# Designed miniproteins, single chains, continued (3), part 109

Each design is a single chain, and the fold is of that chain. pLDDT is the mean over its residues in the fold that is shown.

## One batch from the design tools (miniprotein)

Design m11774
Fold by ESMFold2-Fast:
Structure m11774 (fold): chain A 65 residues (1-65)
Amino acid sequence: SAAAEAALRATLEEAKARGIIASYSEAGDTITVTVNDGGLETTFAVFRLMALAVDTGKSLKVTTV
């Protein structure tokens, strides 16, 4: 849904602003996220993003620095 897509984008921007993720890019139905080398905060952020991606029908690819 449009609301779920907006929530996903807002969560990506918040995670980037907080330094949890280094960057992300969107290409079609695939979102690629580069996460900083970190502990539980980064892990929980990834789980949240995966849940939102599933809700939007998009594929999430996660890479680490």
Scores: mean pLDDT 78

Design m11775
Fold by ESMFold2-Fast:
Structure m11775 (fold): chain A 79 residues (1-79)
Amino acid sequence: MTEEEDKELKEARKNKDFEKVGRIYLDFWQRLLAEHYGIAPELVPALIARLEERLRQSKGKPITDEEVRALAAEVAAEA
């Protein structure tokens, strides 16, 4: 989380703006996925969709880091 994001998050919490708090966290998680798995930020929504589909197919079974990495590679190759 950047210093600017942390400041905006603290201000949103102070103002009881929980919708904004949720949006800041979602943006942070999307960037974290892009950085950690080495995919372009514009491909993060596609990766999230693949993760949701995998969870549905596996009856909500936990996804491993290796499986997320494999899905990220598939998304990058199909882009």
Scores: mean pLDDT 70

Design m11776
Fold by ESMFold2-Fast:
Structure m11776 (fold): chain A 80 residues (1-80)
Amino acid sequence: SAAARAQARDYLAQATAKMSELIEKLRATTDEKEREALYEQLKKVADDVNAFLASLGSPWEVTVTLNEESNSALVYVRAK
């Protein structure tokens, strides 16, 4: 429904902002323990986004890949 899509977009905007914040902190940190905690937070946000979209029956999904070697994250939005 249109209402469900609007709700999903609002949630995605907030989740995207949170992921961007975490990626910036991750890039700036020199502490291994802090880096590990930030990666866990990023994974949790990505998982929550996917669970939310799935619960809405949306034809769209978010795919997030974390690359710990390059200290980066890649986000895709695609149709099922």
Scores: mean pLDDT 72

Design m11777
Fold by ESMFold2-Fast:
Structure m11777 (fold): chain A 83 residues (1-83)
Amino acid sequence: MTPEEALADLRAFIDDAVKRVEELIKQGKYKEAIREAAISSTALGVLAVGYAIEHPEARDEIMALYREGVARLDELEKKAKEK
């Protein structure tokens, strides 16, 4: 896997996770949305750390994308908790 492929994979993971949490919120499944956001944030962390170890030259970009993804999921979790 190239660094570019790792970054693309992380972006896809984040977008898919965000989409799943947003869909659960739309369905009124707030407990499931909170759980999915927490699980996805944990999985994203494990994936990002693994890619950062394999691609130290792209580490800063990987970690920046990880922080962005966690922030997006945290916002959705807070939105679900407001319901």
Scores: mean pLDDT 86

Design m11778
Fold by ESMFold2-Fast:
Structure m11778 (fold): chain A 82 residues (1-82)
Amino acid sequence: MEKELKEKITEILSKVPGVDKETAEKIAEQVVSAGRLGGPESAGLAAESLLKQVLPGEKGEELAEKASREIKKLLTEAGVPT
């Protein structure tokens, strides 16, 4: 489950324009860790914060928020505790 969630999160992040696979994998690892500590909301906040660091500007903020929502949905559907 852990490896599968990391791979799915990495796939979501890799689809974000301006995010390479290595960056996506590093962010995914931190997102999974945040999700274990604080659930889907914590994971979403981690993803948004980290993406905003690599994607500057208004378009970067929009993409970070969109990816954060997709990650929250994925973790909630996967049964990660709140």
Scores: mean pLDDT 78

Design m11779
Fold by ESMFold2-Fast:
Structure m11779 (fold): chain A 84 residues (1-84)
Amino acid sequence: SMEVDELLKKALEIAKEKGAETLAKLGVKLLRQYEEALKKGNYKEAEILEGILHIVIGVLKLLGAEEAAKLLEEALDLIKEKYE
């Protein structure tokens, strides 16, 4: 959705300022894979991807990219709401 895309764009911009752009890009890729898994009804794959996403988000917070991490969490919640 446009709302998710705007959150992801902002997360990448903020993470770049903190030197965490590569990790934030990984988070974005995992979020898109998570959405595809939910869209296909592959809930086991989605569960695994969500777990890895939470690890990536946690590391972003440890690196001081807390605002970027929060935007990725918000994008995750919006995707969950759309496909549940």
Scores: mean pLDDT 87

Design m11780
Fold by ESMFold2-Fast:
Structure m11780 (fold): chain A 83 residues (1-83)
Amino acid sequence: MAEENLEKGKEYFKQGKYEESIEHYEKALEQLENSKSPRDLLLRMLAYYHLSKAYEELGDLTKAAQYRELAVKYAEEYQKLRA
């Protein structure tokens, strides 16, 4: 499930295993439906946010910036659906 891959990615990130963290965040995104449900928007935002942080730790500042922009986009979409 997407949530399980997000949690595994976060655990690898905590261990300094940034490449393994990225693989799990990418798997989480693959498991998400092309849905605008609040859950799927929240999970996409979290996956992109954590991908941004992992790439920042690896020194890939270009990918870090790209994923941060995606995280902000999905955060804004999620906020519109919280009511």
Scores: mean pLDDT 82

Design m11781
Fold by ESMFold2-Fast:
Structure m11781 (fold): chain A 58 residues (1-58)
Amino acid sequence: MVVLDVSGLTPEQLAFLVRLAERELEHERKGVPGLSKEEQDARIAETEALLARLRAAL
C-alpha cells in the first residue's frame, strides 16, 4: 500500500508526478519481465488509480 500525501505538494510537483506516473504506466503496459499476468494487471491498475488521484489534485 502506497500512501501519498498530495496536499503538501505544489502544482509543479503534482504535474511532475503525473508525468512520472504516465511514463511508469506506459512502461508497465509494455510488460515487465518476471511478473505474472496477475501481477502485471495489478501494477497497471495501481498506477492508473494513482494517476487518476494525481490528476484530480491538479
Scores: mean pLDDT 74

Design m11782
Fold by ESMFold2-Fast:
Structure m11782 (fold): chain A 69 residues (1-69)
Amino acid sequence: MKSSLVMVTASPEKSKEVGEEARRALLELAKRYDVELAIQMGESMLEHAKDNPEMVEELEKGIKELKEM
């Protein structure tokens, strides 16, 4: 395995796409296992995504949906 400078792709479109996939994964986790666990994972991901406002927005939407379940 070789790193190809992919980790620094902080484009708004890429961050939003990653956030949308994370939100989808959290909703699936909640539906199959545990809503509380999904919320905790979402909040942990949100803390790591603080520098990416587009990703933060998608994660906050996901966490809000989880809290409404």
Scores: mean pLDDT 72

Design m11783
Fold by ESMFold2-Fast:
Structure m11783 (fold): chain A 58 residues (1-58)
Amino acid sequence: SEAEFQRRLEAARLASELLDPESAARVEQVSRTQTVDEVLAAIAELDPAAARRIREAL
């Protein structure tokens, strides 16, 4: 849906601010084809604290 697409973009954008560039690039790649839950799961594997902050912001 449009809402899910916007949430994926916002999750990837917040990840780019909170994570290092290499980790942020991995999250951006996932956001292109996967669900928002999969994007958040990828962030959680890299940085659980960042994943919690991003989930709260969505």
Scores: mean pLDDT 80

Design m11784
Fold by ESMFold2-Fast:
Structure m11784 (fold): chain A 65 residues (1-65)
Amino acid sequence: LPEVTVVVGGSMPKETIAAMIKSHKGTVVIRASKEDYEKWKKFAEEAAKEAPGATVVGVEVERVR
């Protein structure tokens, strides 16, 4: 089964997250605040372009309880 990895936006340097996306086989979900959602979505799209077909990348808004 392909692994699903969830990363909280801002918990790691962007360069580290990009490296994880490139090396990961499966799905990576970046969880971001509502204000940072579009920023992380753009970052995820750019990172995915460097590793086409190697990783599926999603971005979701972190839900406030």
Scores: mean pLDDT 64

Design m11785
Fold by ESMFold2-Fast:
Structure m11785 (fold): chain A 91 residues (1-91)
Amino acid sequence: DEAEKIKKVQEEVRKKVKEELLKAGVSEENAEVIANMAGAAAGSVLSGDEKSLKATIEAMEEFMEKYLTEEQQKVARELMEEAIKEAEKAA
């Protein structure tokens, strides 16, 4: 089932991104929001939904500029780029 495979990758990305953001000093609430966005981005890559991927990246940038320090924003961007690359390899 393709949908179940996508869901599993999204959940793994979400957990990894949240853990790394917490290590970088991001609050649990903010880490969860960004981790959910990273999971959504991975799902969009796997499904070939370029419009949803772009929308998710734009929403994440807006959220980060409002709620994260500049240093935390850099970590979050690197984690999103890795999530996208890992999803591309899994596709």
Scores: mean pLDDT 84

Design m11786
Fold by ESMFold2-Fast:
Structure m11786 (fold): chain A 85 residues (1-85)
Amino acid sequence: MLKALEEGAEAVEKDTEELEKNREEVVRELIERLGAEAAAEALRRQAEAMRKLAEKAKEAGAEKAAEAYRRGAELLEEMAEEAEE
């Protein structure tokens, strides 16, 4: 499990960098496909999943993985707020 959490965190770091560069486009595309409320809910559910993974990684002693998941969760929550505005 620990190794899987670390490998997942590396993927999340790259995905987070890509999302951060294209944040406005990604939010707009989600709104176009799902509507603003559903897009915000989907983004918040993903943020919650990332926060749970961050907590598990921290409990396992994988501090870098925990930080990566936490940063991903924060970005997803910001995007959810943008989708509702």
Scores: mean pLDDT 79

Design m11787
Fold by ESMFold2-Fast:
Structure m11787 (fold): chain A 69 residues (1-69)
Amino acid sequence: MDLKVYFIADEDARKGAEEARKEGATAFLSLSEQEVNKLIEDAKERGIIKSMEEGTPESGGTLVTLKSA
């Protein structure tokens, strides 16, 4: 099973997170842009990212699909 996580860069991103849940996202985090980028870079270094998709302009978020453990 692939774990889908929606990383959101600001507080308004909650507005777009509902669509990510319908697409099978299992969690979302409302974090600063720097924190989101830090976590994504760490996940890239670990080789656990399957795909990444930019969120809507309203959400400012990124949908990340992680490889199953």
Scores: mean pLDDT 58

Design m11788
Fold by ESMFold2-Fast:
Structure m11788 (fold): chain A 99 residues (1-99)
Amino acid sequence: GPIDAAIARLRALRREVEARVTDPADRAIALAFIDASIDILNEAKKTTDPLKLIGLILRQIGLYLDAMARITDPVARALIEEAYEITLEALLYKLKSVP
């Protein structure tokens, strides 16, 4: 389903971070963000509660803003932005699918 596809895309971005982000601090921040995004999607997969889904969306936004404030590497920033967009799209799709 769309969440499983999003998790697969995030795992690919995680490998891209390991391959392309050379600064250890920025790499650690980017990996932590992607891992947290995967955790959020796994939580979203297990719920049909729209309030819980909204809470996960707000958590994802907060994590994104924190990561982007701390990162300076443009490659890491681009990969985090892509991971954020993938995660939000999947969460919003799940929210729309709740009756």
Scores: mean pLDDT 91

Design m11789
Fold by ESMFold2-Fast:
Structure m11789 (fold): chain A 81 residues (1-81)
Amino acid sequence: MSVNLKPVIKKYIEKLNKELEEAREKLKDNKEELFKKEVELGVKMVAAAVVGVVSEKEKLSEEEVIEELAKILGIPKGKLY
């Protein structure tokens, strides 16, 4: 059963999926760099999905979700857009 995630979470996951597709095309001949990039993007996707599910259960605002996701990923909030 899929949870209805906030728009910011869905857009971020879509952004990561597009970045993964581009990485697979650009790094197809560099398997080590591709592996590192796939792991990095996979971890970010899992973190975004978990934050999305928990935020819906806890009824957090979109702003609170952005703050928490940025903290968990160790990135500035601006990188989520």
Scores: mean pLDDT 77

Design m11790
Fold by ESMFold2-Fast:
Structure m11790 (fold): chain A 74 residues (1-74)
Amino acid sequence: GSTLTLVASSPLTSGMKFEVNGHTFTLSISENSALLLGEINGKLTGFKARIVSPTTVEVLNVPEALGGVATEVN
């Protein structure tokens, strides 16, 4: 799998949305973990994420088509 890096223009919060290759994902943050939640081909999909900085999240083991860098949807 590839790594997806999410970059926000403001501090990361639960409910933030990111667009990656035409798919919209929502960030969910808990005390010690983060999840990137979305829908791919009509199926709910969740990816485990790591908070790297106040504005940056890394998601490991995503499909190649979702790898790279994506920014917050305003």
Scores: mean pLDDT 74

Design m11791
Fold by ESMFold2-Fast:
Structure m11791 (fold): chain A 123 residues (1-123)
Amino acid sequence: MDEILEKAYEKAERVAERLGIPREVLEQVYKEIKNIWKDENYVSTFLSGHDQALVKAIIDSIKNKGGVFPLVSKLSPVDALAVTMVRLAARKSGVPDERLLAALREEGFSQEAIDFLELLLSN
């Protein structure tokens, strides 16, 4: 279902632009998440094994396929994926955690989305 991923990318792109994250970095993160979404056996060469496992757990929780990632059930699938995209792109681009949290607040993300980002930042 590309519509959820496309809407998540649009939200992530606004945050990334605010943070000065290169478009090519966010686009690559989007492609990796899309590949993991379509094929549970996909192995990324771009994401670390830890980040790939994290993305898989979030996707499985959204799909209700035996994964229960904390706070994902309190978020729209679009917001859960958008927050995940910007976290991974920010990590690749060396963006400080406090700047990423501020950017989500400035773009009008919910408190639940901010709590989810704080959880991702603690990993």
Scores: mean pLDDT 83

Design m11792
Fold by ESMFold2-Fast:
Structure m11792 (fold): chain A 65 residues (1-65)
Amino acid sequence: SMLDEMQELLARLQELAREFLEKRSSFSPEKRKEILNLLHQGQEALVNNDLESAKKVLEELEKLL
């Protein structure tokens, strides 16, 4: 269901946010800003039930982390 997929994507976003915090000192200020902007975009997509945008943002975050 869409609800189950949203919950999975939310859990993935939370794990990526935790990974970013753990690795924060290894990133440049510019890269930290980019990652934070993507985290905000992912959260906004999930709030708006935009699963396709959420998936794309999470894929990009996984490539950067």
Scores: mean pLDDT 87

Design m11793
Fold by ESMFold2-Fast:
Structure m11793 (fold): chain A 121 residues (1-121)
Amino acid sequence: MTAEEIIEYAENFSELNYSAQLELSQLILFYLERLRLGKPYSEEEWKASIYAYYPVAPVVVEYLLSLPQEKRIILGKIAALVRENKATTQAEAAKLLGLSQSTVSRLISDLFEVVREYSRK
């Protein structure tokens, strides 16, 4: 999935088929975790993250469907920036999107709270 496709899929998320919703959810989880942890990209970590997020992706689909479209678009734009290597930190992503760092941090934190709650069960 290209950066432009990530944004388009986030914008039209409720209209996507389930397979596309799962794919976008996995990509968002991976790219936003990289920003949250501030780690450089590694192929091994990418593979590990895909496998780790595969079981939780259905829960993330339901969470994304519960969000306003505006918030889904922002999450997609953040993921796209990370994919293009334009942002490596939450502060860089916030600056590029014209958002406060606290807004970006909250959006990422709220998403990973859903992942954390699922992982505890």
Scores: mean pLDDT 79

Design m11794
Fold by ESMFold2-Fast:
Structure m11794 (fold): chain A 68 residues (1-68)
Amino acid sequence: MELKETTVVESEYVGPLEEVRRRGATLKAFAQMKAQSAAKKTGGEAKVEVEIDEETGKLRVKGLVLSE
C-alpha cells in the first residue's frame, strides 16, 4: 500500500532556543489545523512533522496529508 504525502503548509523559524520552543507549539497547532482541513477536503489523513535543531536554533514544521 503506497501512501502519497502532500505538503499543505511548511513553516521555518530561526532564533534563540527559548523562542524556538515557544513558537514550535504555535506553529504545530497551525500546521495541524491546515493539515486537518486539507485532509477533510481530500479524504486523506492529517500528519504534522516537527524538527528542531537545538545547536542552530532552527525549527521546521510541516503539515501534510497522506492519501492512497
Scores: mean pLDDT 79

Design m11795
Fold by ESMFold2-Fast:
Structure m11795 (fold): chain A 90 residues (1-90)
Amino acid sequence: MIELKDKAVEALAKRLGLDPSKLSEEEKEALRELAVALEVDFFAPPEELRARFEAILARHPLSEEVRAKLTAYFERELAANEAVLKSLGI
């Protein structure tokens, strides 16, 4: 199991336009789980990545703002993965 350190989670939150000091522990865990899933499963099919994302949202209570930011991050990473796979002829 790959564990993303708290400092890396805070750095990612800042890149997404979130204030890490205002995030709940559940919101930080959701962000950590999403970042790990996207890193570990980079070449997974889009439908599998989406299922993992939905499961993360279901496990953690998130504010509307944090949910929107995580959704935007996921959609950007999914589009980037699809573009990479297409460039490799897959």
Scores: mean pLDDT 76

Design m11796
Fold by ESMFold2-Fast:
Structure m11796 (fold): chain A 94 residues (1-94)
Amino acid sequence: MITTLEEAVKYLRDAVRKAALEAGLSPETADQLAENVVNLVVRQLGEKLVDFVTKKDPKYASAYLLAIWLAGLELNLPEEVVRKVRFLTDRYLA
């Protein structure tokens, strides 16, 4: 069970990284995308991240899906790749 911000951050990072690798991104790009997504979600939700993760709150999914889109744009990733990462991440965190 996720009880700390560090555990919630690690869980999100691992899910995004796994999704990015499965979407065909290099390990380096997958790591960069995962880190950028985590930073955006923590900045948006702060300490509430743990609560939203443990309660399966829809605001958590909204936050990481938006973060993946924004981080993908910053890294100039193709829209189809960003869409696949969003789909796979949502599946891994559901």
Scores: mean pLDDT 84

Design m11797
Fold by ESMFold2-Fast:
Structure m11797 (fold): chain A 62 residues (1-62)
Amino acid sequence: SRETLLANLERARREGLRGVADVLERALAGEIPESTALAIVDALEAGDEDALYELLADINAS
């Protein structure tokens, strides 16, 4: 779990996805539910930009 989150954080940083990186960092700190972080990771890995955008917009609106 944590190792997977760290690997995806590194990938998000390399691809310039700062919002995703921020969410993963906060999930590792226990501030965001792991289920939400995993949904964002799944969208990132699938290249589903629409799903990723909606997930990030929801978090940013909260």
Scores: mean pLDDT 74

Design m11798
Fold by ESMFold2-Fast:
Structure m11798 (fold): chain A 76 residues (1-76)
Amino acid sequence: ERARVEELLKRLDEAMARLAEAVNAQDVEAARAELGRIEALATELKSLPAATEEQINRAQRAVDVARAAVAALERA
């Protein structure tokens, strides 16, 4: 459903905001937890027939950004 895609995108944005807070706090465990949520939300979004190519690309970009942020935090 279209409404499910919109809800997942909203939750993805919320998880990205929490990830940014965890990174600013240098909380590796919190950042990893948010990365896991972002990956799960993106996987669900990609499985929905109602998701557009642009929405799928946005979700994949969020995963890529989140993975890079967590990796950088872990190396610091």
Scores: mean pLDDT 86

Design m11799
Fold by ESMFold2-Fast:
Structure m11799 (fold): chain A 95 residues (1-95)
Amino acid sequence: SEEERRRAEREIEEERERMRRRAEELQKEGEKVKKELEERGKKLIEEGERLKETEEGKRLIEEGKALKGTAELIDELNEGVAEVAAAVTGVSLRK
């Protein structure tokens, strides 16, 4: 019936909006974690540079670089989440 069709259309629209909001929440959380890792990585590198040619200094620099690398990976994953969300919300269920 027309009423059943309109109800199904609303349910699909509500689900798409829910998915969009969830993707936005995931991107926001990823951006927060990215910034925290970038800041921590920067501090470790700065501390390692202060210790100069010591083994401890070299270790801290490598740890800081690894954290910055993880932050970059999170940034790439955030872009992937946006692309998947766009693809899902744009997918036609038409046969």
Scores: mean pLDDT 77

Design m11800
Fold by ESMFold2-Fast:
Structure m11800 (fold): chain A 85 residues (1-85)
Amino acid sequence: MTPAEREARLARLRELAAELREIVERELARNPEFSVELEELEELARRSELSEELLAAQGVAYEFYQEEGEEAALRAFYIALRHLE
């Protein structure tokens, strides 16, 4: 992989993560006390192949974990994965 190819791939991941974050923020604004069913989250994650989309969704969840903690991270991850299905 050339440096140019790596930068292009990282740029795509950043764009996807930004898009997913906007979607998560909009959904959480509508239902901030949204309850995540762990079984449904596990099923969504299982259907997701290891891809750039899954990596972007994990990145968004990690940002919410750092800002608002574990529950917010689980909600962010669920919303992002559901958008990607």
Scores: mean pLDDT 75

Design m11801
Fold by ESMFold2-Fast:
Structure m11801 (fold): chain A 73 residues (1-73)
Amino acid sequence: GSSRRFTVADLDLDRPLYEFLTDVLGVPESALNSLLPAVVPSLKVEDLPTLRPGELSERERERLMTFLSFYHS
């Protein structure tokens, strides 16, 4: 299979983060609800449907991409 390394450039800053993670990257909702707040403590499950990547700091986006790269290894 083709493995792709995720980077900050893969984030759509205008798209809600939830849609990007679930629809584009195929991250299951259970993983987002249980793991994402531990990786990026500023992220709350209740904010995910409306939160956009552009609202995250550069450090938070890097932490998110590290999590996604680990999950989709």
Scores: mean pLDDT 65

Design m11802
Fold by ESMFold2-Fast:
Structure m11802 (fold): chain A 110 residues (1-110)
Amino acid sequence: MSKAEKILKEFEKELEKILNDESLSPVEKLRKIGELLKSTVEKVMNDKSLSNQEKIELLLRIMGLVQKAVSEIQEKYEVTDEVIEEILKIKEELLNVLEKATELLEELQQ
């Protein structure tokens, strides 16, 4: 298993733990998902052993997993104003991830 695959698998495992934690409210689940996304993105971006191509592919897959998790929460729970606020925060973080992936892609063209 590559280092990128190992990071992705651990991210997916931690994400599933958050989604399946019956002690957490939907707002608490969304906050933890946002924190997990941010910490994992920082880890990926700072990992000098990963190529820019591996970072781009990993970030895009992580974004897809987060979007799916947010959709599951929206389908399972009542969408309150507090839930909407946390979803908007996650969407802002996803835009930041997309910007980082774009910067890495531009470096590959140089």
Scores: mean pLDDT 88

Design m11803
Fold by ESMFold2-Fast:
Structure m11803 (fold): chain A 86 residues (1-86)
Amino acid sequence: DEVRRLLAEVRRALLAGEEVELDPEQLAALEALARELAPGVEALRPLMDRLGEAGVAEADAREIQRLVLEGRLEEARALAEELLAK
């Protein structure tokens, strides 16, 4: 619905390399959705930290962020693990 539509817009802007400006109300809506996804997102945090330490390309990191924003947490995890295995 509205929150998912907002996520799709944020995802598109991030993939385009655009700076995303969110109103506090929009940010609160995204945070509420993030809390519902939190168990899966929390499981991905150590992998995302390791990707940053490994110097993975920005495009690959952005793709993982896109999958997370789409709620595709298992695919995001699989991609992160694949990138770390290289």
Scores: mean pLDDT 65

Design m11804
Fold by ESMFold2-Fast:
Structure m11804 (fold): chain A 94 residues (1-94)
Amino acid sequence: SSKEEQLLQASEDLFLLIYLLLEEEISDPKKLAELHRELSAAAQEIERLLQQGKLDEALAVLEATVERIRKTLSDKSAARVEAALARVREIHEA
């Protein structure tokens, strides 16, 4: 697969991880819905940027979204998200 395809898949896997962690940790349904909408909007923007070959811009959107959302998670879950983000960075740097 192309680098763009590998980054899209890794980003989708990371967002699925975040989605599941938010479902486990966020008890407020309104807050959960707001965070899910933020993830969905970021996923659409990342896909758009990757389709245009804008890998650096796609990574920047991903990192900014992760930085905001990880602040709502426990330290343990935030560490899991950071490890998954590190794998996305490795694909980008390859």
Scores: mean pLDDT 87

Design m11805
Fold by ESMFold2-Fast:
Structure m11805 (fold): chain A 85 residues (1-85)
Amino acid sequence: MTKEDREEAGRRIAEELRKAGIPEELVKEAIEAGRNGDLALALRIGLRIALLRGMSLEELRALFEQYGTPESRAVLEEFLAEVEK
């Protein structure tokens, strides 16, 4: 996956976070981390924010299944394993 592909994947996840009511300021932080080539960090920031805002683990899985890439889903599963422990 190229840097452009990673930024596009991050934008798709960010749009779903916006639809879920996550503040634009926090979404921008996640996008900025993704632009630096650290998509995993950007994704983890977004996931942490979504959980703090009351999004369920099931909603996060559904969102990533619909809009995520195999790479972003791998980051989600690692994050969920850490949160569920």
Scores: mean pLDDT 69

Design m11806
Fold by ESMFold2-Fast:
Structure m11806 (fold): chain A 58 residues (1-58)
Amino acid sequence: SPPMPSKKEMEEVLKEAEKLIQKIIDENSEPLDIEKVNKEMLEELKKKFPVVVEYSES
């Protein structure tokens, strides 16, 4: 199992999530599906932070 995420790692995940949400909003011209936004954000976070994948799939 990966080590427990540090406070710094969790803060980085949150910052990346906020950045991704803003990017998705800025790039979409159609009304946003909140579930679609959340799925895209989670997939991008999983690519950058392996710990997110392990905890979400446990």
Scores: mean pLDDT 68

Design m11807
Fold by ESMFold2-Fast:
Structure m11807 (fold): chain A 64 residues (1-64)
Amino acid sequence: MTPSQVATANLRALRDSGPEWTPALEDALAELGKHAQTPEQRQLLDEAREAARRATEEARRGSR
């Protein structure tokens, strides 16, 4: 697969799973963002970031 195709697949997976925000996830999203060249890829990147932030907020409040 091309780097662009891999980036799209990874962004979609991150958007759908909504993992907690970690330094590793931030690095991964930054790297994927370098390959986010289409409007669809940019939208997926924004959605993945938002999902991660929401998951992190919920975890901070509910992980006790």
Scores: mean pLDDT 74

Design m11808
Fold by ESMFold2-Fast:
Structure m11808 (fold): chain A 90 residues (1-90)
Amino acid sequence: EKALLEENLAAARARLAEVKAAAAKAKATGDEKVTKGADAAVEIAELALKAVEARAAGNEKEAEELEKKAQELAEKHKEELEAFLAYVAA
C-alpha cells in the first residue's frame, strides 16, 4: 500500500506538470474562456496533488476536504474547463 501511495504521488506530480504545460500554451492563445479553463485545471490538479500528499501522510479528512474543493471548482468552472479540454484535444 505504501508503494502504491508513492506511485500515486508520482502520477499526481506528472499530471500537474502536464496540465501546467498545456495551460501555458492555452494562455498564449489570448482566448479568455480557454485561459480561465486552464487556470481552473491547474488549480484542480494542485488540489489533487495535495489530496494525494495528505492521504500519504495519513490525513484522510484533509484529503476529503481537498477533493471536495476540487469538485466544487470543476462544477463552478465547467464551461471554461470544457473550452480548455476542447483546445487541448484539437
Scores: mean pLDDT 83

